# Designed miniproteins, single chains, continued (5): the designs that were tried, part 70

Each design is a single chain, and the fold is of that chain. pLDDT is the mean over its residues in the fold that is shown.

## One batch from the design tools (miniprotein)

Design m18412
Fold by ESMFold2-Fast:
Structure m18412 (fold): chain A 60 residues (1-60)
Amino acid sequence: MKDRAISLVRYFRDSFGPEVALLMAQNLVPELTDEDFERMMQRGVTPEDTSRAFDLLERW
């Protein structure tokens, strides 16, 4: 399940951009809170935000 979730988030990143990938990761990883997501969206989603979401998915 975890590997499929990572592949899906990667697909959305590559196809639709980092904002869509982050939204998908937020729904799958409880450690990525609504407050964290809101802060990222307010300042702009960076590659580092997407990388953090992938790290959390791999550990989940």
Scores: mean pLDDT 62

Design m18413
Fold by ESMFold2-Fast:
Structure m18413 (fold): chain A 90 residues (1-90)
Amino acid sequence: HMSPEEKARRVAMLAAEFIQKLKDEGKITDEEAVELMRLVSEAVRQLKAGNKDAAKELLTEAAQRMIEKNPDYREEVEKLLEEALKIIDE
């Protein structure tokens, strides 16, 4: 079994890399990137505290916001969310 800290680290890395990609490609603003990273950081905090359901809700909210701004990335965002949720449930 993965520790809560290892799960949090993997989820944070996946989300941060994708948010940075969208920012670098000009698909989201710096302000939008900061807000998305705030949701990811809160999800990481919840994972470390053992609150898996709260973390899943926060990651789902971040995914929905990304899709709203970039509908063309829906499939990629949904796949990343699925991978993050699998990490949490492992």
Scores: mean pLDDT 84

Design m18414
Fold by ESMFold2-Fast:
Structure m18414 (fold): chain A 72 residues (1-72)
Amino acid sequence: MKMEIPELKEEDSPLELSIKITAASLRNMGDMFDALLAAAPEDRAAVAEQLRKQNAEMMKKIKEEVEKIEKS
């Protein structure tokens, strides 16, 4: 499953950036729990590992977008 990356814009206020990042993080967390609950008990360890990798990629993308805004 591909996690949602928040659309961050340079013109976004600090409050709007905070809301976008928080909302995306909460949605992704909900999706992760739903995926774990949908998995068979014997498959949950493999699903959790896949979700961990996807979350790491998501966090990297969020950091890159924040850094672009800070450097502008």
Scores: mean pLDDT 73

Design m18415
Fold by ESMFold2-Fast:
Structure m18415 (fold): chain A 60 residues (1-60)
Amino acid sequence: MKLPDEDEINEAFVDMMIGLAKAAGKEELAEKMRKIYDEGRKQGNVKEAVEKVLELMREE
């Protein structure tokens, strides 16, 4: 067994949030979360992308 890296934890967290949004019938929200995370990964700003995903969840 190996502890996940911070990037693996962030990916799993975002996937979980997207899954919850889809389960709640909020497909548009789930799509926004994915786009924010993908953009953050491209820019190397994964932590900032996770913060934006959390902010979207708080607005529900």
Scores: mean pLDDT 74

Design m18416
Fold by ESMFold2-Fast:
Structure m18416 (fold): chain A 73 residues (1-73)
Amino acid sequence: MATIPQNTDNTDDFANAIVNVVNELIAQGYSMGDAFDIVRDRVINSPAFQAMPASQQQGARNIWDTMYNNNTN
């Protein structure tokens, strides 16, 4: 079952969690792009993500953008 991590404490852990959720969504029949879009929307709007320091949020968004670009381009 794909779930958003509740206790990510750094950007590396966050990136690994995104990969796991994206893979589960793909297994459910979503395309790579759709899976990334769903995860991004859910993560960015989560209270846990919004509670992270601004620098960690920026780092996570940078990792997200890189992973999205590598998988959808």
Scores: mean pLDDT 67

Design m18417
Fold by ESMFold2-Fast:
Structure m18417 (fold): chain A 61 residues (1-61)
Amino acid sequence: KKKEEASKKTAQDFEVGDKVKLLNGQTGTVAEIVNDKLIVLKFEDGSYVGVHPKDILEKVE
């Protein structure tokens, strides 16, 4: 029994406007999906930061 797709997060698991929590505890909103390895998040301070989908702990909403 192997669910490798379910356990591995990619950019396909996210959409622009999704709120996500990072492994470091930061929360941001998906602003742009650049590719399968890079998502740009907008944080509450107004900054935009590129992160790997795997660094996203979970969707908040």
Scores: mean pLDDT 72

Design m18418
Fold by ESMFold2-Fast:
Structure m18418 (fold): chain A 93 residues (1-93)
Amino acid sequence: DELAERREAQERDFARRAEELRGRLDQLLSSTSNPLQLEVLGKLRQLLDEAVANRDEGLLISLESLLEQLENASTDQEVRKLLQALDSMQNRS
């Protein structure tokens, strides 16, 4: 059944991306001692658990983008901007 195969493929893609994101978050959490980065990573992990529980594709995409921005952040100011974005996302729920 082509429709069932497409649904299963979409479910597998979401699960794979969520697991990949979780692995990246866990690696960063174990490798950093920066309090601002730890706060951002903790909030990302919490929101990832919410995205997985609700099968929220939009939230997963946003979290993937925010983690990429954190990995590319070179200043505390950039990390604080990410923290503000995450706080805004949590307060909209």
Scores: mean pLDDT 81

Design m18419
Fold by ESMFold2-Fast:
Structure m18419 (fold): chain A 96 residues (1-96)
Amino acid sequence: SLDEKYINEAKKAKTVEELRKIILDYLRDRYGIEPGDRIPLEAFTDAAAIVAKGLNVDPSAVVLAVHFADRNHDGYLDEEELEEAIRLLLKFKEKS
């Protein structure tokens, strides 16, 4: 399945750059969201959950990353908010 493909790719990810590529590829393949598009919070939450499974990061880290990233509370992430959420996910991997 598409989810299994990206979970397996996330298992190998070690950097923000690698994780960003995986998330953007998942959003494109699953939802048709292209780089530079505003990302619906629900779509990001799904991508973050897939990545968290691959990284063996606790689901609570996804909730925190989503909450922190949506600073505008408008239900969308811009590129800067996406970068910060990715950094948080990797930080939780390093502590787990």
Scores: mean pLDDT 78

Design m18420
Fold by ESMFold2-Fast:
Structure m18420 (fold): chain A 65 residues (1-65)
Amino acid sequence: MKEKIEEIKKLIKEGLKAQKEGNYEKADEYAEKVQKLIKENKISNDEVNELVAEVIEELYEEEEK
């Protein structure tokens, strides 16, 4: 499970980066992969919110540097 959670976090991060760069095609591909993994692993809304928050914090730390 934790391995799948890390994969989802990476896909969310790449999707957010793609959206920021205006690459909506890539962002959509990452979003579909994330949704697929969420469905397959039956991840709760609370868990998804935690993952998104963690990814946002990671991106914020990268932008601060």
Scores: mean pLDDT 76

Design m18421
Fold by ESMFold2-Fast:
Structure m18421 (fold): chain A 84 residues (1-84)
Amino acid sequence: SSRVKEEIERLQKELEEVKEKAIELIEKAMSKEEAESLVNMGIMGFLELVRSELEKVLSEEEVEEVLELMREAMDLYLKILELE
């Protein structure tokens, strides 16, 4: 149980780091609050909507980099939810 808790805490920290990287890339083109909102929508699975919004303000390469980070964050989030 303490081992499971430590694993969850490690995954939560990794998730936060991935989210912060995505926010930093978006933050150069919009407010931190807007960037955080888009990252959270991406993690929730609204990737096509997020892509559409990011394409308005970021290059194709930057959009793909952000979406890759969001997919990593989604995977981490699902792993956390599976652990109890």
Scores: mean pLDDT 85

Design m18422
Fold by ESMFold2-Fast:
Structure m18422 (fold): chain A 95 residues (1-95)
Amino acid sequence: SMKRQIEADRIVWEALREAAERLFKALGRPPPPRSTFGLMVGVDELLGRIPDDERIAFLEELEKIRDDYVAGKITPEEARERVREIMERALELAL
């Protein structure tokens, strides 16, 4: 449904924002602005620090979580947990 698509997008983008904020904090930088531009800069920095093959795999895992959520296979809590696990691995590789 459209509602589940919006919810899936919100879960993924909020997790990416939190991961970018954590990366900037770990690098001793101020958090990226809460604007769309700030989010893009933060996500670009995070993903750019991950090896290409690992980055592709993470993006594919995020897409699968989104698809499973939209299809009604997982709960919002399960979707958030799975996205969090991916972001933890991404941050470990980016640092």
Scores: mean pLDDT 84

Design m18423
Fold by ESMFold2-Fast:
Structure m18423 (fold): chain A 81 residues (1-81)
Amino acid sequence: MSEEVLELEVKVSFILMKYSIAKKTGDKEALEEVVKEAERAAEEIREVLETRKDLSEEDKERLRNSLRALEEVVREAKARL
């Protein structure tokens, strides 16, 4: 796996963890922060998928899975605000 893909997966994992906590506590400020972080991470993943021609199919699938998870978090978090 490329370093860039690994760094993005780590970032996504932290966002998912923050969302889980914010969802349980009902913290609206934390939910707003999660939305902003998730939208930025999703944009970074889209850019990598569009610009990186040398990504393996495994790395592309991992990034697409991360992107879907972030899009779901944004949708669910916005519904709670």
Scores: mean pLDDT 84

Design m18424
Fold by ESMFold2-Fast:
Structure m18424 (fold): chain A 78 residues (1-78)
Amino acid sequence: SKEEEIRERVRRLVAKWKEENPDFWAAFTGPTLTPAQKAHVEDGLVDTLVGEALRQGAESEEELEELVKKYFERLKKL
């Protein structure tokens, strides 16, 4: 489905962001979460971003990259 294609792209973009921003990811999840709990947090972020993509009609790779970038830039300001 279109939603599953968007979810796969968003999941890859979130994984890339985590790898490029390890210190922020560590601070965001905290030091006591298990790998399974961290995966659950990541799934929640993916769900939020997929919902936003569907709401905005974001379909291209470029639109999804911009959406993910803006989302994490807002999180950094909190």
Scores: mean pLDDT 79

Design m18425
Fold by ESMFold2-Fast:
Structure m18425 (fold): chain A 86 residues (1-86)
Amino acid sequence: MATVRVLIEFENLSKEEVEKAAKEVADRARTLPGVVSADYKVLSDTKAIVTVEAEDLEAARQIAEEIVRFALSIPGVKSAKATVEE
């Protein structure tokens, strides 16, 4: 099992819009192959973290790439950075 954490930074969004965007990223993560679980936490008015548990390290790397790409496609997302750990 491996954990993917994606830190997402937002600009010009309300807290409600940040929560909605973070939820959309977590919901997208749950549809990907090899995902065991996905959750989100709003850290501030400009930051949220999405945590994904993957079956293995290979799945985690693929999930990290797809989730970063998806997050960056959301209007108001300034940056998305993923870390993968076992």
Scores: mean pLDDT 85

Design m18426
Fold by ESMFold2-Fast:
Structure m18426 (fold): chain A 77 residues (1-77)
Amino acid sequence: MELEERLKKAEELIKTNGELLIRNGMTEEQVKDLAEGIDSGKLKPVSPSGQEAAEKLREGGRMKKEVERELEELEEL
């Protein structure tokens, strides 16, 4: 329940902020790379709203990885 809510929140952050970054001129591939923390996706947005969206996208990506790690640990039990 708790992990499912965190995963849903992470996916929502990735989707919502990804759409904002695409409207700011980034491609879907660049947005996906940015969420995964890949260097090719770390282009700096030129607008303040784009910068905030990029930070939230990175946070969503990190949160999703943390939830996935916790789910893997629970499967080992």
Scores: mean pLDDT 70

Design m18427
Fold by ESMFold2-Fast:
Structure m18427 (fold): chain A 96 residues (1-96)
Amino acid sequence: KVNTETEVVRVEPTVGAIVVEIEGKQVLVHVPDARENFRPGDVVHVEGELVERHGRYEIVNGTVEYQGRVFKVVSRKESVDNEVAKGVEDLKKALE
């Protein structure tokens, strides 16, 4: 179980995730509105389970705290589905 303060290395907007460094590893964390809320260099507090799946490190069943806001870690599918939904809304606005 992870409970640590770390820095956002990068944001992966297409999959709704931030990448942080934990114990020398780049770890993917799926959070709602990742591209809107986070930037490289942001300091976040990460809690959850560190898992390795198919050569990738990921946090599951956890939270990310940033500037007094708490974000629930979501599934990869939910995160991708949310980013697709935002793309559809952006397209609708562009057609006005």
Scores: mean pLDDT 74

Design m18428
Fold by ESMFold2-Fast:
Structure m18428 (fold): chain A 104 residues (1-104)
Amino acid sequence: SSSDQKLIEYLEKLIELGKQAIEALRQGDTEKARELVHEMIRIADEMERLAIESGDRETTREMSIITASLSLALVSLDLGDTETAITALENAIEMAKELIEKLK
């Protein structure tokens, strides 16, 4: 559907931003990583809205889990725990990839 195509586009954008955030953290650029994670959360909020409007309960649930991982990444960065932040971002990327396969 057109809604599924839009969700796939957003998921691909989340994956790209997540990879950039991980690379920023590996280079010690915590502020850039924070900005990228905040952008990811804005996209995730829009995706959840689209999933709710389409009545897709499974996608809505998956997006809630992705958003929780992004929130964990931000809290971990606030605590100076870069390793946990990277793991949370890697988990969000993997969940986004799995959701793309379900929407194809």
Scores: mean pLDDT 88

Design m18429
Fold by ESMFold2-Fast:
Formats: sequence, structure tokens, C-alpha cells
Structure m18429 (fold): chain A 71 residues (1-71)
Amino acid sequence: SSMKEKILKEIEKLANDPNADSMDLSYAASLARELGVPGEKVVEIVQQYVAGELTPQEAIKRLLELAKEQV
């Protein structure tokens, strides 16, 4: 679907922004969910961010990898 491709490209833009913040991560998480990424996988990545293990950009990059599996 061209719509799924557009959503995936939006996540790619966020993943490539070195200034991405927690709001960008929240938005990327919602987009990944729209593409069919399971909630438990999204929660795992967000928990790694909250624990200080990932920056917002690194968390978004992991969400992008999962989103690519759904398209």
C-alpha cells in the first residue's frame, strides 16, 4: 500500500533526525503501531529509552526496523 510506504518514510525521517526528542519517539511509536508492529515490542523499546539505554533517535531507529518487517 502506498499509504504504508508513506508512513514508513515518515518514520525514516524521524530516525535520521539527530535532534529527535521524546515527542518524536512517541509519534514514531504511534506510526509503527499503525503499520502493525505489536504493542509489546514498542513497549520494550520505549522501556529501553526510559532506562537510559537508548537515545530518542536510537529508539526510533529500532522502531523503524520493526516497521519495515510489517510492510
Scores: mean pLDDT 89

Design m18430
Fold by ESMFold2-Fast:
Structure m18430 (fold): chain A 83 residues (1-83)
Amino acid sequence: EEIKKKAEATSKAVSYGVKAVELARDPSQEELAREYAKKAVEYAKINKSAAILVAGLFRQAAPVSPVMREAAEEFEKIAKELE
């Protein structure tokens, strides 16, 4: 039902977000980290709770990763537009 579909989207958004953060720790995988961050954002746009969780993941990695800082700033702008 509708609740299950939203839960699956949230789960995927978080999974892609976690993967992006892990990849961002390795400078050689910077491009892959950007791709997974974009995937996480696409799923997070489906519901506000997913958006909050993904933004939190990017924020935690932002101080030590320029890629995650850029992703956090970009997603923060998107989240403001989602209301």
Scores: mean pLDDT 74

Design m18431
Fold by ESMFold2-Fast:
Structure m18431 (fold): chain A 96 residues (1-96)
Amino acid sequence: SKVVVGASSKDPEKMAETLEKHYLEGKGLARPKGGTLAVTAGSRNPFDSLQGLIIEEMEGGSLAVAPGAEKLVVRRFDTPEAAGKAALELAEEYHG
């Protein structure tokens, strides 16, 4: 399964801290550097509460996939709007 995970935030630094604390550290992922990113993650937990989308405008880069757990995929986009559209489509597809 692939889902969009994260919390809505107007502060990119706070979003980065949220990613590091909840997903990047736990999943063994490095923080992305640059560009606009949309994050998708697979989840097997039926009680996993998704808080929205992880969209962050950063400078060039991507997250590594965490081995041994659900696959987290990060895609880079040129604009926040493009990343938001892709993230919303994935969230709607998974959650209806």
Scores: mean pLDDT 40

Design m18432
Fold by ESMFold2-Fast:
Structure m18432 (fold): chain A 86 residues (1-86)
Amino acid sequence: AVEQAAAESVLAAAERIAAAPLGPVTFPLVGANGELGTLTVTTNEDGTTELSGVTPDGKTTTGTVDGKVLLDQARALLAAVREALA
């Protein structure tokens, strides 16, 4: 079913994030006018992933995603879909 396939895709993505190497990885960002920014992704030992970006405009944005919460939510979604189809 479409719902099961979608839930499996979310789980696969969450598993890939959980398997990411520890520590900061910096990526260059290029704006529409060739402006340069950076994005730093830091995966912590507790499974949280921190995002820190400097846009080409020089603005700083930060965010945190919990890889374990993502994985648990993906598993719960798949279980709920399987129960609904049983």
Scores: mean pLDDT 60

Design m18433
Fold by ESMFold2-Fast:
Parts: sequence; structure tokens; C-alpha cells
Structure m18433 (fold): chain A 89 residues (1-89)
Amino acid sequence: SSSEEELRAAVRAEVERLLAEARRLLAQGRLSREDYERIVRLAREALENVDKAIQAAREGDIEKAHEYLEKTVELLEEVRRLLARARAA
């Protein structure tokens, strides 16, 4: 549905924005390679969890859809924390 496509697109756009910032900070020597690789893994997991949320919603499992969306938010918040730490250093 359009709403599911909009949600997927919004999460992807945010991931692309966060990864672009991570690449910039890495290039500036302000983010370690280890933290960059962690950010890439967390971003991938966020995209996997939004897809799982959409699938659960399609199957009528609203509680499971909510859990996957909460996990998506938590993963993106962890990425933002890593980037904020790098900016502060």
C-alpha cells in the first residue's frame, strides 16, 4: 500500500542521510572504522526490521508489527548516538 511504501521510503531516506554523515565523519578522521562498520550494521538491521514490521502488519499481527517498529526506532537512535559522540569528539 502507499502507506507501507511511504514508511519504507522514509526509513530508507533517514538511513541514507545517517550513512552519508558517517562517511563524512570517517573521511574527516572523526569516526573510527570500527564505529563506521557498527553504524552500517545497525542501519541494515533497521531496514530489515521495517520490512518485518510491514510483513507482520500485512498478516494482521499488529503487536508484532509494533515490536519491529520499536526495534527500528531503537536501532536508528543508536546510530544517532554514535554520530553525536563522533561530532562531540
Scores: mean pLDDT 89

Design m18434
Fold by ESMFold2-Fast:
Structure m18434 (fold): chain A 131 residues (1-131)
Amino acid sequence: MELTGPVIPEEKAEEFRERLIAHLERLHNMSLEELKEYLREIVSEDPEAKELVTDEDIEEAARIIKELVDANKERLLEALRTGSPRSQLSLWEGFLAQIEDALREQKKPSLVLLAQLYRKHQLDLIESWMS
């Protein structure tokens, strides 16, 4: 007997997969300038980030995120097409952790804060698709 607590209701599983795929494709298709504007919007939601995060920090973060999205997009897309909702969520959490780690490796307080806000923003978005 295998007791699996569902992370996502079965009736929403297909919609969840489609939203994850669409979001990954959107992130990949963003230009560097569009990604910078997306990060500025995230920064604008947090009063501390507005004071600490500069346009130069946003440029650096956008470059790192775009490089990681572009490098991983095809692998992630294939895995999302074949996985369960739980494996798809785990895959996304792992990818977001990779982005957070890459930003933290710069050892700048502004980029550490931006990494936390970016991960929170992405997870909040994904959680909204579960309900």
Scores: mean pLDDT 80

Design m18435
Fold by ESMFold2-Fast:
Structure m18435 (fold): chain A 95 residues (1-95)
Amino acid sequence: SMDQRTQAMNEVKLLYDRGRDLTYQGLSNANLLDDKDSEKKLKELYKRFEELLDQAVDAIQNNEPLSTIQKLIDEVRKQLDEIEKLTKEVQEKLK
């Protein structure tokens, strides 16, 4: 089994890939709809998501406590949920 810090880094990479792909999909769909409010909100959510990911990576690299790393990853997940929610709302408008 991987150690907990290796698991955390792998999770951060998976969260990054998912958030990037969801945001690109959401922005593409918002652009097709000329939904400037959703485009702006997705960009703001993604910026916060990247900031939280950077903090999580820094915490892992600086050997911060696992509890600190886990809290940052939980905040990244919460931010990803907001991106996913808005991306789905934009997708539904295309129907």
Scores: mean pLDDT 88

Design m18436
Fold by ESMFold2-Fast:
Structure m18436 (fold): chain A 90 residues (1-90)
Amino acid sequence: DEFIKKALEIGERGAELAKKGGDYADKLGDYTRSSGLYILGVGSRSTALIAVKAAKEGNMEMAKKYFKDLEDTLRVSEEEYERYKKELEE
């Protein structure tokens, strides 16, 4: 229950930051990176759903692996968001 809530929260946050980073990259003319970040955002939500499904089926080893992928995706989304935000605010 707590695991499911946290996985969905991280997945959503990763998706939101990736979309925001993608929007900033687009404004800077970095269309390739913008497209990659939009794809990363969709992937964040999909990975969260896979982690939730694994947890509901009692496969906690698989759920934890996908949860780690969510944390890694969030980290990348946060790093890219901060980089493009800084460049756009210059």
Scores: mean pLDDT 84

Design m18437
Fold by ESMFold2-Fast:
Structure m18437 (fold): chain A 89 residues (1-89)
Amino acid sequence: MPGMDRERDVSERIAEEAREAIREGNLDKAYELLQKLMEHAEKIEKKYGIGAPATLEANRLVHEVAKELLEAARERGDEETVKRVEELM
């Protein structure tokens, strides 16, 4: 039964791409990647359930990336991105 390990690898990859976008100052790209990570988390939850390790990891990464993006946006005075992330979470 293939699935959860691959889904976890995908979650980590999207999270790393989002973190790279934050480091580069591309907050719009980071926000798009955060939304993609959230969509992936919902997909995993529907297939494996909310308590599955892959689902728990994806949700943890969503919260971590959202927090990092929110802090970066606040530090840069990007009020639009702050608002978008707060409304999403």
Scores: mean pLDDT 83

Design m18438
Fold by ESMFold2-Fast:
Parts: structure tokens; C-alpha cells; sequence
Structure m18438 (fold): chain A 93 residues (1-93)
């Protein structure tokens, strides 16, 4: 359980360092993932204002949540597909 919080903090630090999201938005995305909440329309609109990169960051937090909370072949396949999309999107930046 503590491991999930540590991985969320590491992901936040990495995304801010790489310039994918602002520190403020990264903290909001971390808290949403930690609490298992859905992205509000307001958070999605804030991410759009910063460009497409924050939406990639939001998907990365969602993947990390899924890896720690779900264990089914369907979720594992969805996670693998999301990781491939994230990798492709990051390679085009």
C-alpha cells in the first residue's frame, strides 16, 4: 500500500522534471489517482490549456492506479495498450 504512494510521488517528480505537466497539475493528478477519483471536466480543461502533454500524464497516473488495484487479463491488456500509446506519444514529443 505504501509502495503505491511512493510510485505516485516518483511519477509526479518525473513528469514535472520532463516538462510534461506543471507541478500544480501533477499534484492534482497524483491526488486524484491516490483517491481513485475520476478526472473532472475542470481538470481536463486545465490539462488542455497546457497542451496535449498533461493528458498523457493523466493517462500515466491512470495506468499506475490500474496496476495497483486490478488484476484481470482484460485490465492487463488495457494497461499494455495504454503503455504502448503513451510510449508512442512521448516519442513524438
Amino acid sequence: MEKFKEELEKLKEKLVKEGLVSEELAEKLKEIALNGQELSDEVVELAKKEGGKPLIAAEMFGVLYAKHHYSSPEVEAAVAAAEARIAAALAEL
Scores: mean pLDDT 74

Design m18439
Fold by ESMFold2-Fast:
Structure m18439 (fold): chain A 80 residues (1-80)
Amino acid sequence: MAELRARVQAALDELPETFDSIEEAKQAALDAVRRAVPDATRVFVTAEKISDGEYKLRVVVEAADGRTAVAEKTVKIKPK
């Protein structure tokens, strides 16, 4: 479990701190995690607003071998 979680967290940590939209941030997280965990059968990305322009991305991953991991990253969305 720790190994899978570390891989997911490392993938999220490689993402930019700032995005133009929350949809872009969620898609980037999904793509990064799928690339880091190619045996993932399910990947869920949710975004929770914590302040104006600041969101917490939460990623839940299920691997084909039954392993699961949860990782989070705070990102900023550019003001309009």
Scores: mean pLDDT 80

Design m18440
Fold by ESMFold2-Fast:
Structure m18440 (fold): chain A 66 residues (1-66)
Amino acid sequence: TTTTETVTIGAGESLTFTNTTDKPLLVSIYDSNGNLLGQMVLPPGSSFTLTGGSSDRTVTLTKTEV
């Protein structure tokens, strides 16, 4: 199952996503134009942090159980 979430990260801010499921999640991060910024597999209970740059940006997170 794939879940999609859109979030805005302010300049100098950070977004932390935590995998609260008991399964690994494939996380794909896209910018507002649909370009892939990054992709990773998060084990259960693991987290990643996406740090904002010098300007605000909107990103879309797609989370797929593997």
Scores: mean pLDDT 78

Design m18441
Fold by ESMFold2-Fast:
Structure m18441 (fold): chain A 87 residues (1-87)
Amino acid sequence: NDEKVRELLVEYIETSYRLQKLIEENAPEEEIQEEADKLQETNDQLMELRDGKWTPEEAKLLSEGVEAALNLDEEKVKEVIEKIRNG
């Protein structure tokens, strides 16, 4: 379960970055909606696995990754993902 949570945290951050990039680039509404749907699916899976009970480190990494994604900070997104993958 912990490995699956790490996988979903990475997917959530990556999808957040792609979604924000599509919005910034004025991509077609259909492409934006597709990434938004993926983000919601990943969030639903994370909520089901954790029942809202994040570790402090998981909460921090998710927060940092999402903030970097919203700011289109590709370098910071990669750093956070690497931290999640390496434990």
Scores: mean pLDDT 83

Design m18442
Fold by ESMFold2-Fast:
Structure m18442 (fold): chain A 62 residues (1-62)
Amino acid sequence: GAVEEAGRALAEGIAKVNGETPGDEGIESAINFIRENGFEAAIELAEEFGVEEAAEILRKAA
């Protein structure tokens, strides 16, 4: 679903900025952040890290 897709994109984008590869734990943490904090907070986080793909997925799902 949209939360799982956005969480994956967010984790991948953040990992790329840090020169790392996203692990299952990172992806799960991103998905959990969206579920616990809501779409608006997740969109703001995605925009701060420049992960436009995650922000777009969340905006369409909201």
Scores: mean pLDDT 79

Design m18443
Fold by ESMFold2-Fast:
Structure m18443 (fold): chain A 115 residues (1-115)
Amino acid sequence: KEKEEELKEKREELKKKVLELLKKYIDTLEKEEQEKALKIISETIDQLVALEVQYPNTEEEKELAKKLIEKLSKELGLPKEIVELLFELIDLGTSTKELAKLFAKIAQYISELLK
């Protein structure tokens, strides 16, 4: 396999792992905390999409994405392991658009839990 295919496989595996860990974390929250998480995640998705539009494929996009993840982790109280995996995804070349899609799946999961 080419190195680019190996990087794609690593990104997809890490995305699945992050998604599983985020879902497990959300499952530990009370309904009011889940509602707050949904709002915070939705705001983070909008900010990640804005970064992709304003700073596409730049080092600045990558740096600002990491700062958004730090803010999100502090606001949600995310375990260090999840934060480290999100930073690894960014370092492996995951765009803010791809991160936004990942968080959109979590937002959908929370929305289903709140029904």
Scores: mean pLDDT 83

Design m18444
Fold by ESMFold2-Fast:
Order: structure tokens, then sequence, then C-alpha cells
Structure m18444 (fold): chain A 119 residues (1-119)
């Protein structure tokens, strides 16, 4: 399970980086066209992706340093929520994306709580 979670984190980080590059190109076009509303929406999506990448960087360090199955399971749920959020973002489903981002934050807080209980 640990090796699978680490592999999924690396694959998801790569997908997030590719989407970040695409959003950066779309943002540049929106700015050139003077579409301030679209530019603001794309800047928000870029920040959401940057946040997801940081969450995965943290989760990777946690998984690499633990043998605790509950922590590893909580990281798997975090990864699954970020995968769903990225899919919803690509589909333009803002409601599902917001729900999945909230679920990812919930799983991240659980990971942090479980680590604190081990200190």
Amino acid sequence: MKDKVLEEIEELKKELQEELEKLTEELEKAKQEGDTKKAAELEKQKKDIESMIKQLDFAKKVVESTENEEIIKSVQLLVDSIKKALKSMKEGDKKSMSKEISEAVGHLLRVIGLELDLE
C-alpha cells in the first residue's frame, strides 16, 4: 500500500504540473484579450492547483517517514480527493470541485492530527 500511494502521488503531481502549465497559457491569452473575469477565474484555478501540489509534497514526506497504516490510508483518501477535484476542474464542475477540495482538506487535517497523536 505505501509504495502504491507514493506512486499515485508522483503521477498526480505530474498531472497537476501539466494542468498548471495549460492554465498559465490560457491565463496569458485571457489577459491579452482583456477578459478580466476569465483571467480572475484562471488565477484562482492556478492557486488551487499550487495548493494541491503543496498538499501532495507534504503527504509524500509523511508517507515516506511512517509505517502507520491509518496515516497511509488517510493519505490515500487525500490523494483520491485531489484526483476527483482535478477531474471536476477539467470538466468545469465547480460544485463537485469545491466539495472534493473540502474533502481533501478534511483528510489533510486528519493526517496532521494522527501525526500529532504520535508525538
Scores: mean pLDDT 84

Design m18445
Fold by ESMFold2-Fast:
Structure m18445 (fold): chain A 79 residues (1-79)
Amino acid sequence: AAAREELTKILVESTKKAMDAASKGDVEGVKKAFEEGRQKIEETARRLGADPQLLADFLAALDTMEKIFVEEAEKRKAA
């Protein structure tokens, strides 16, 4: 299933960038990584004709991870 594989690659890449930003206390870097990931996921899902539920699941995963990494970055910035 090409759509799930490609969306997973984008999610992993966005997460790696967000982890790096969060480790540095870079809240804006975390937000940017997930914003870029959202745009790529939406574009890729549209191009591949991905199932709407699959797209929704990946966007929900990004939203959940963004909240966690923003909080982590803010804690590290405040320390």
Scores: mean pLDDT 85

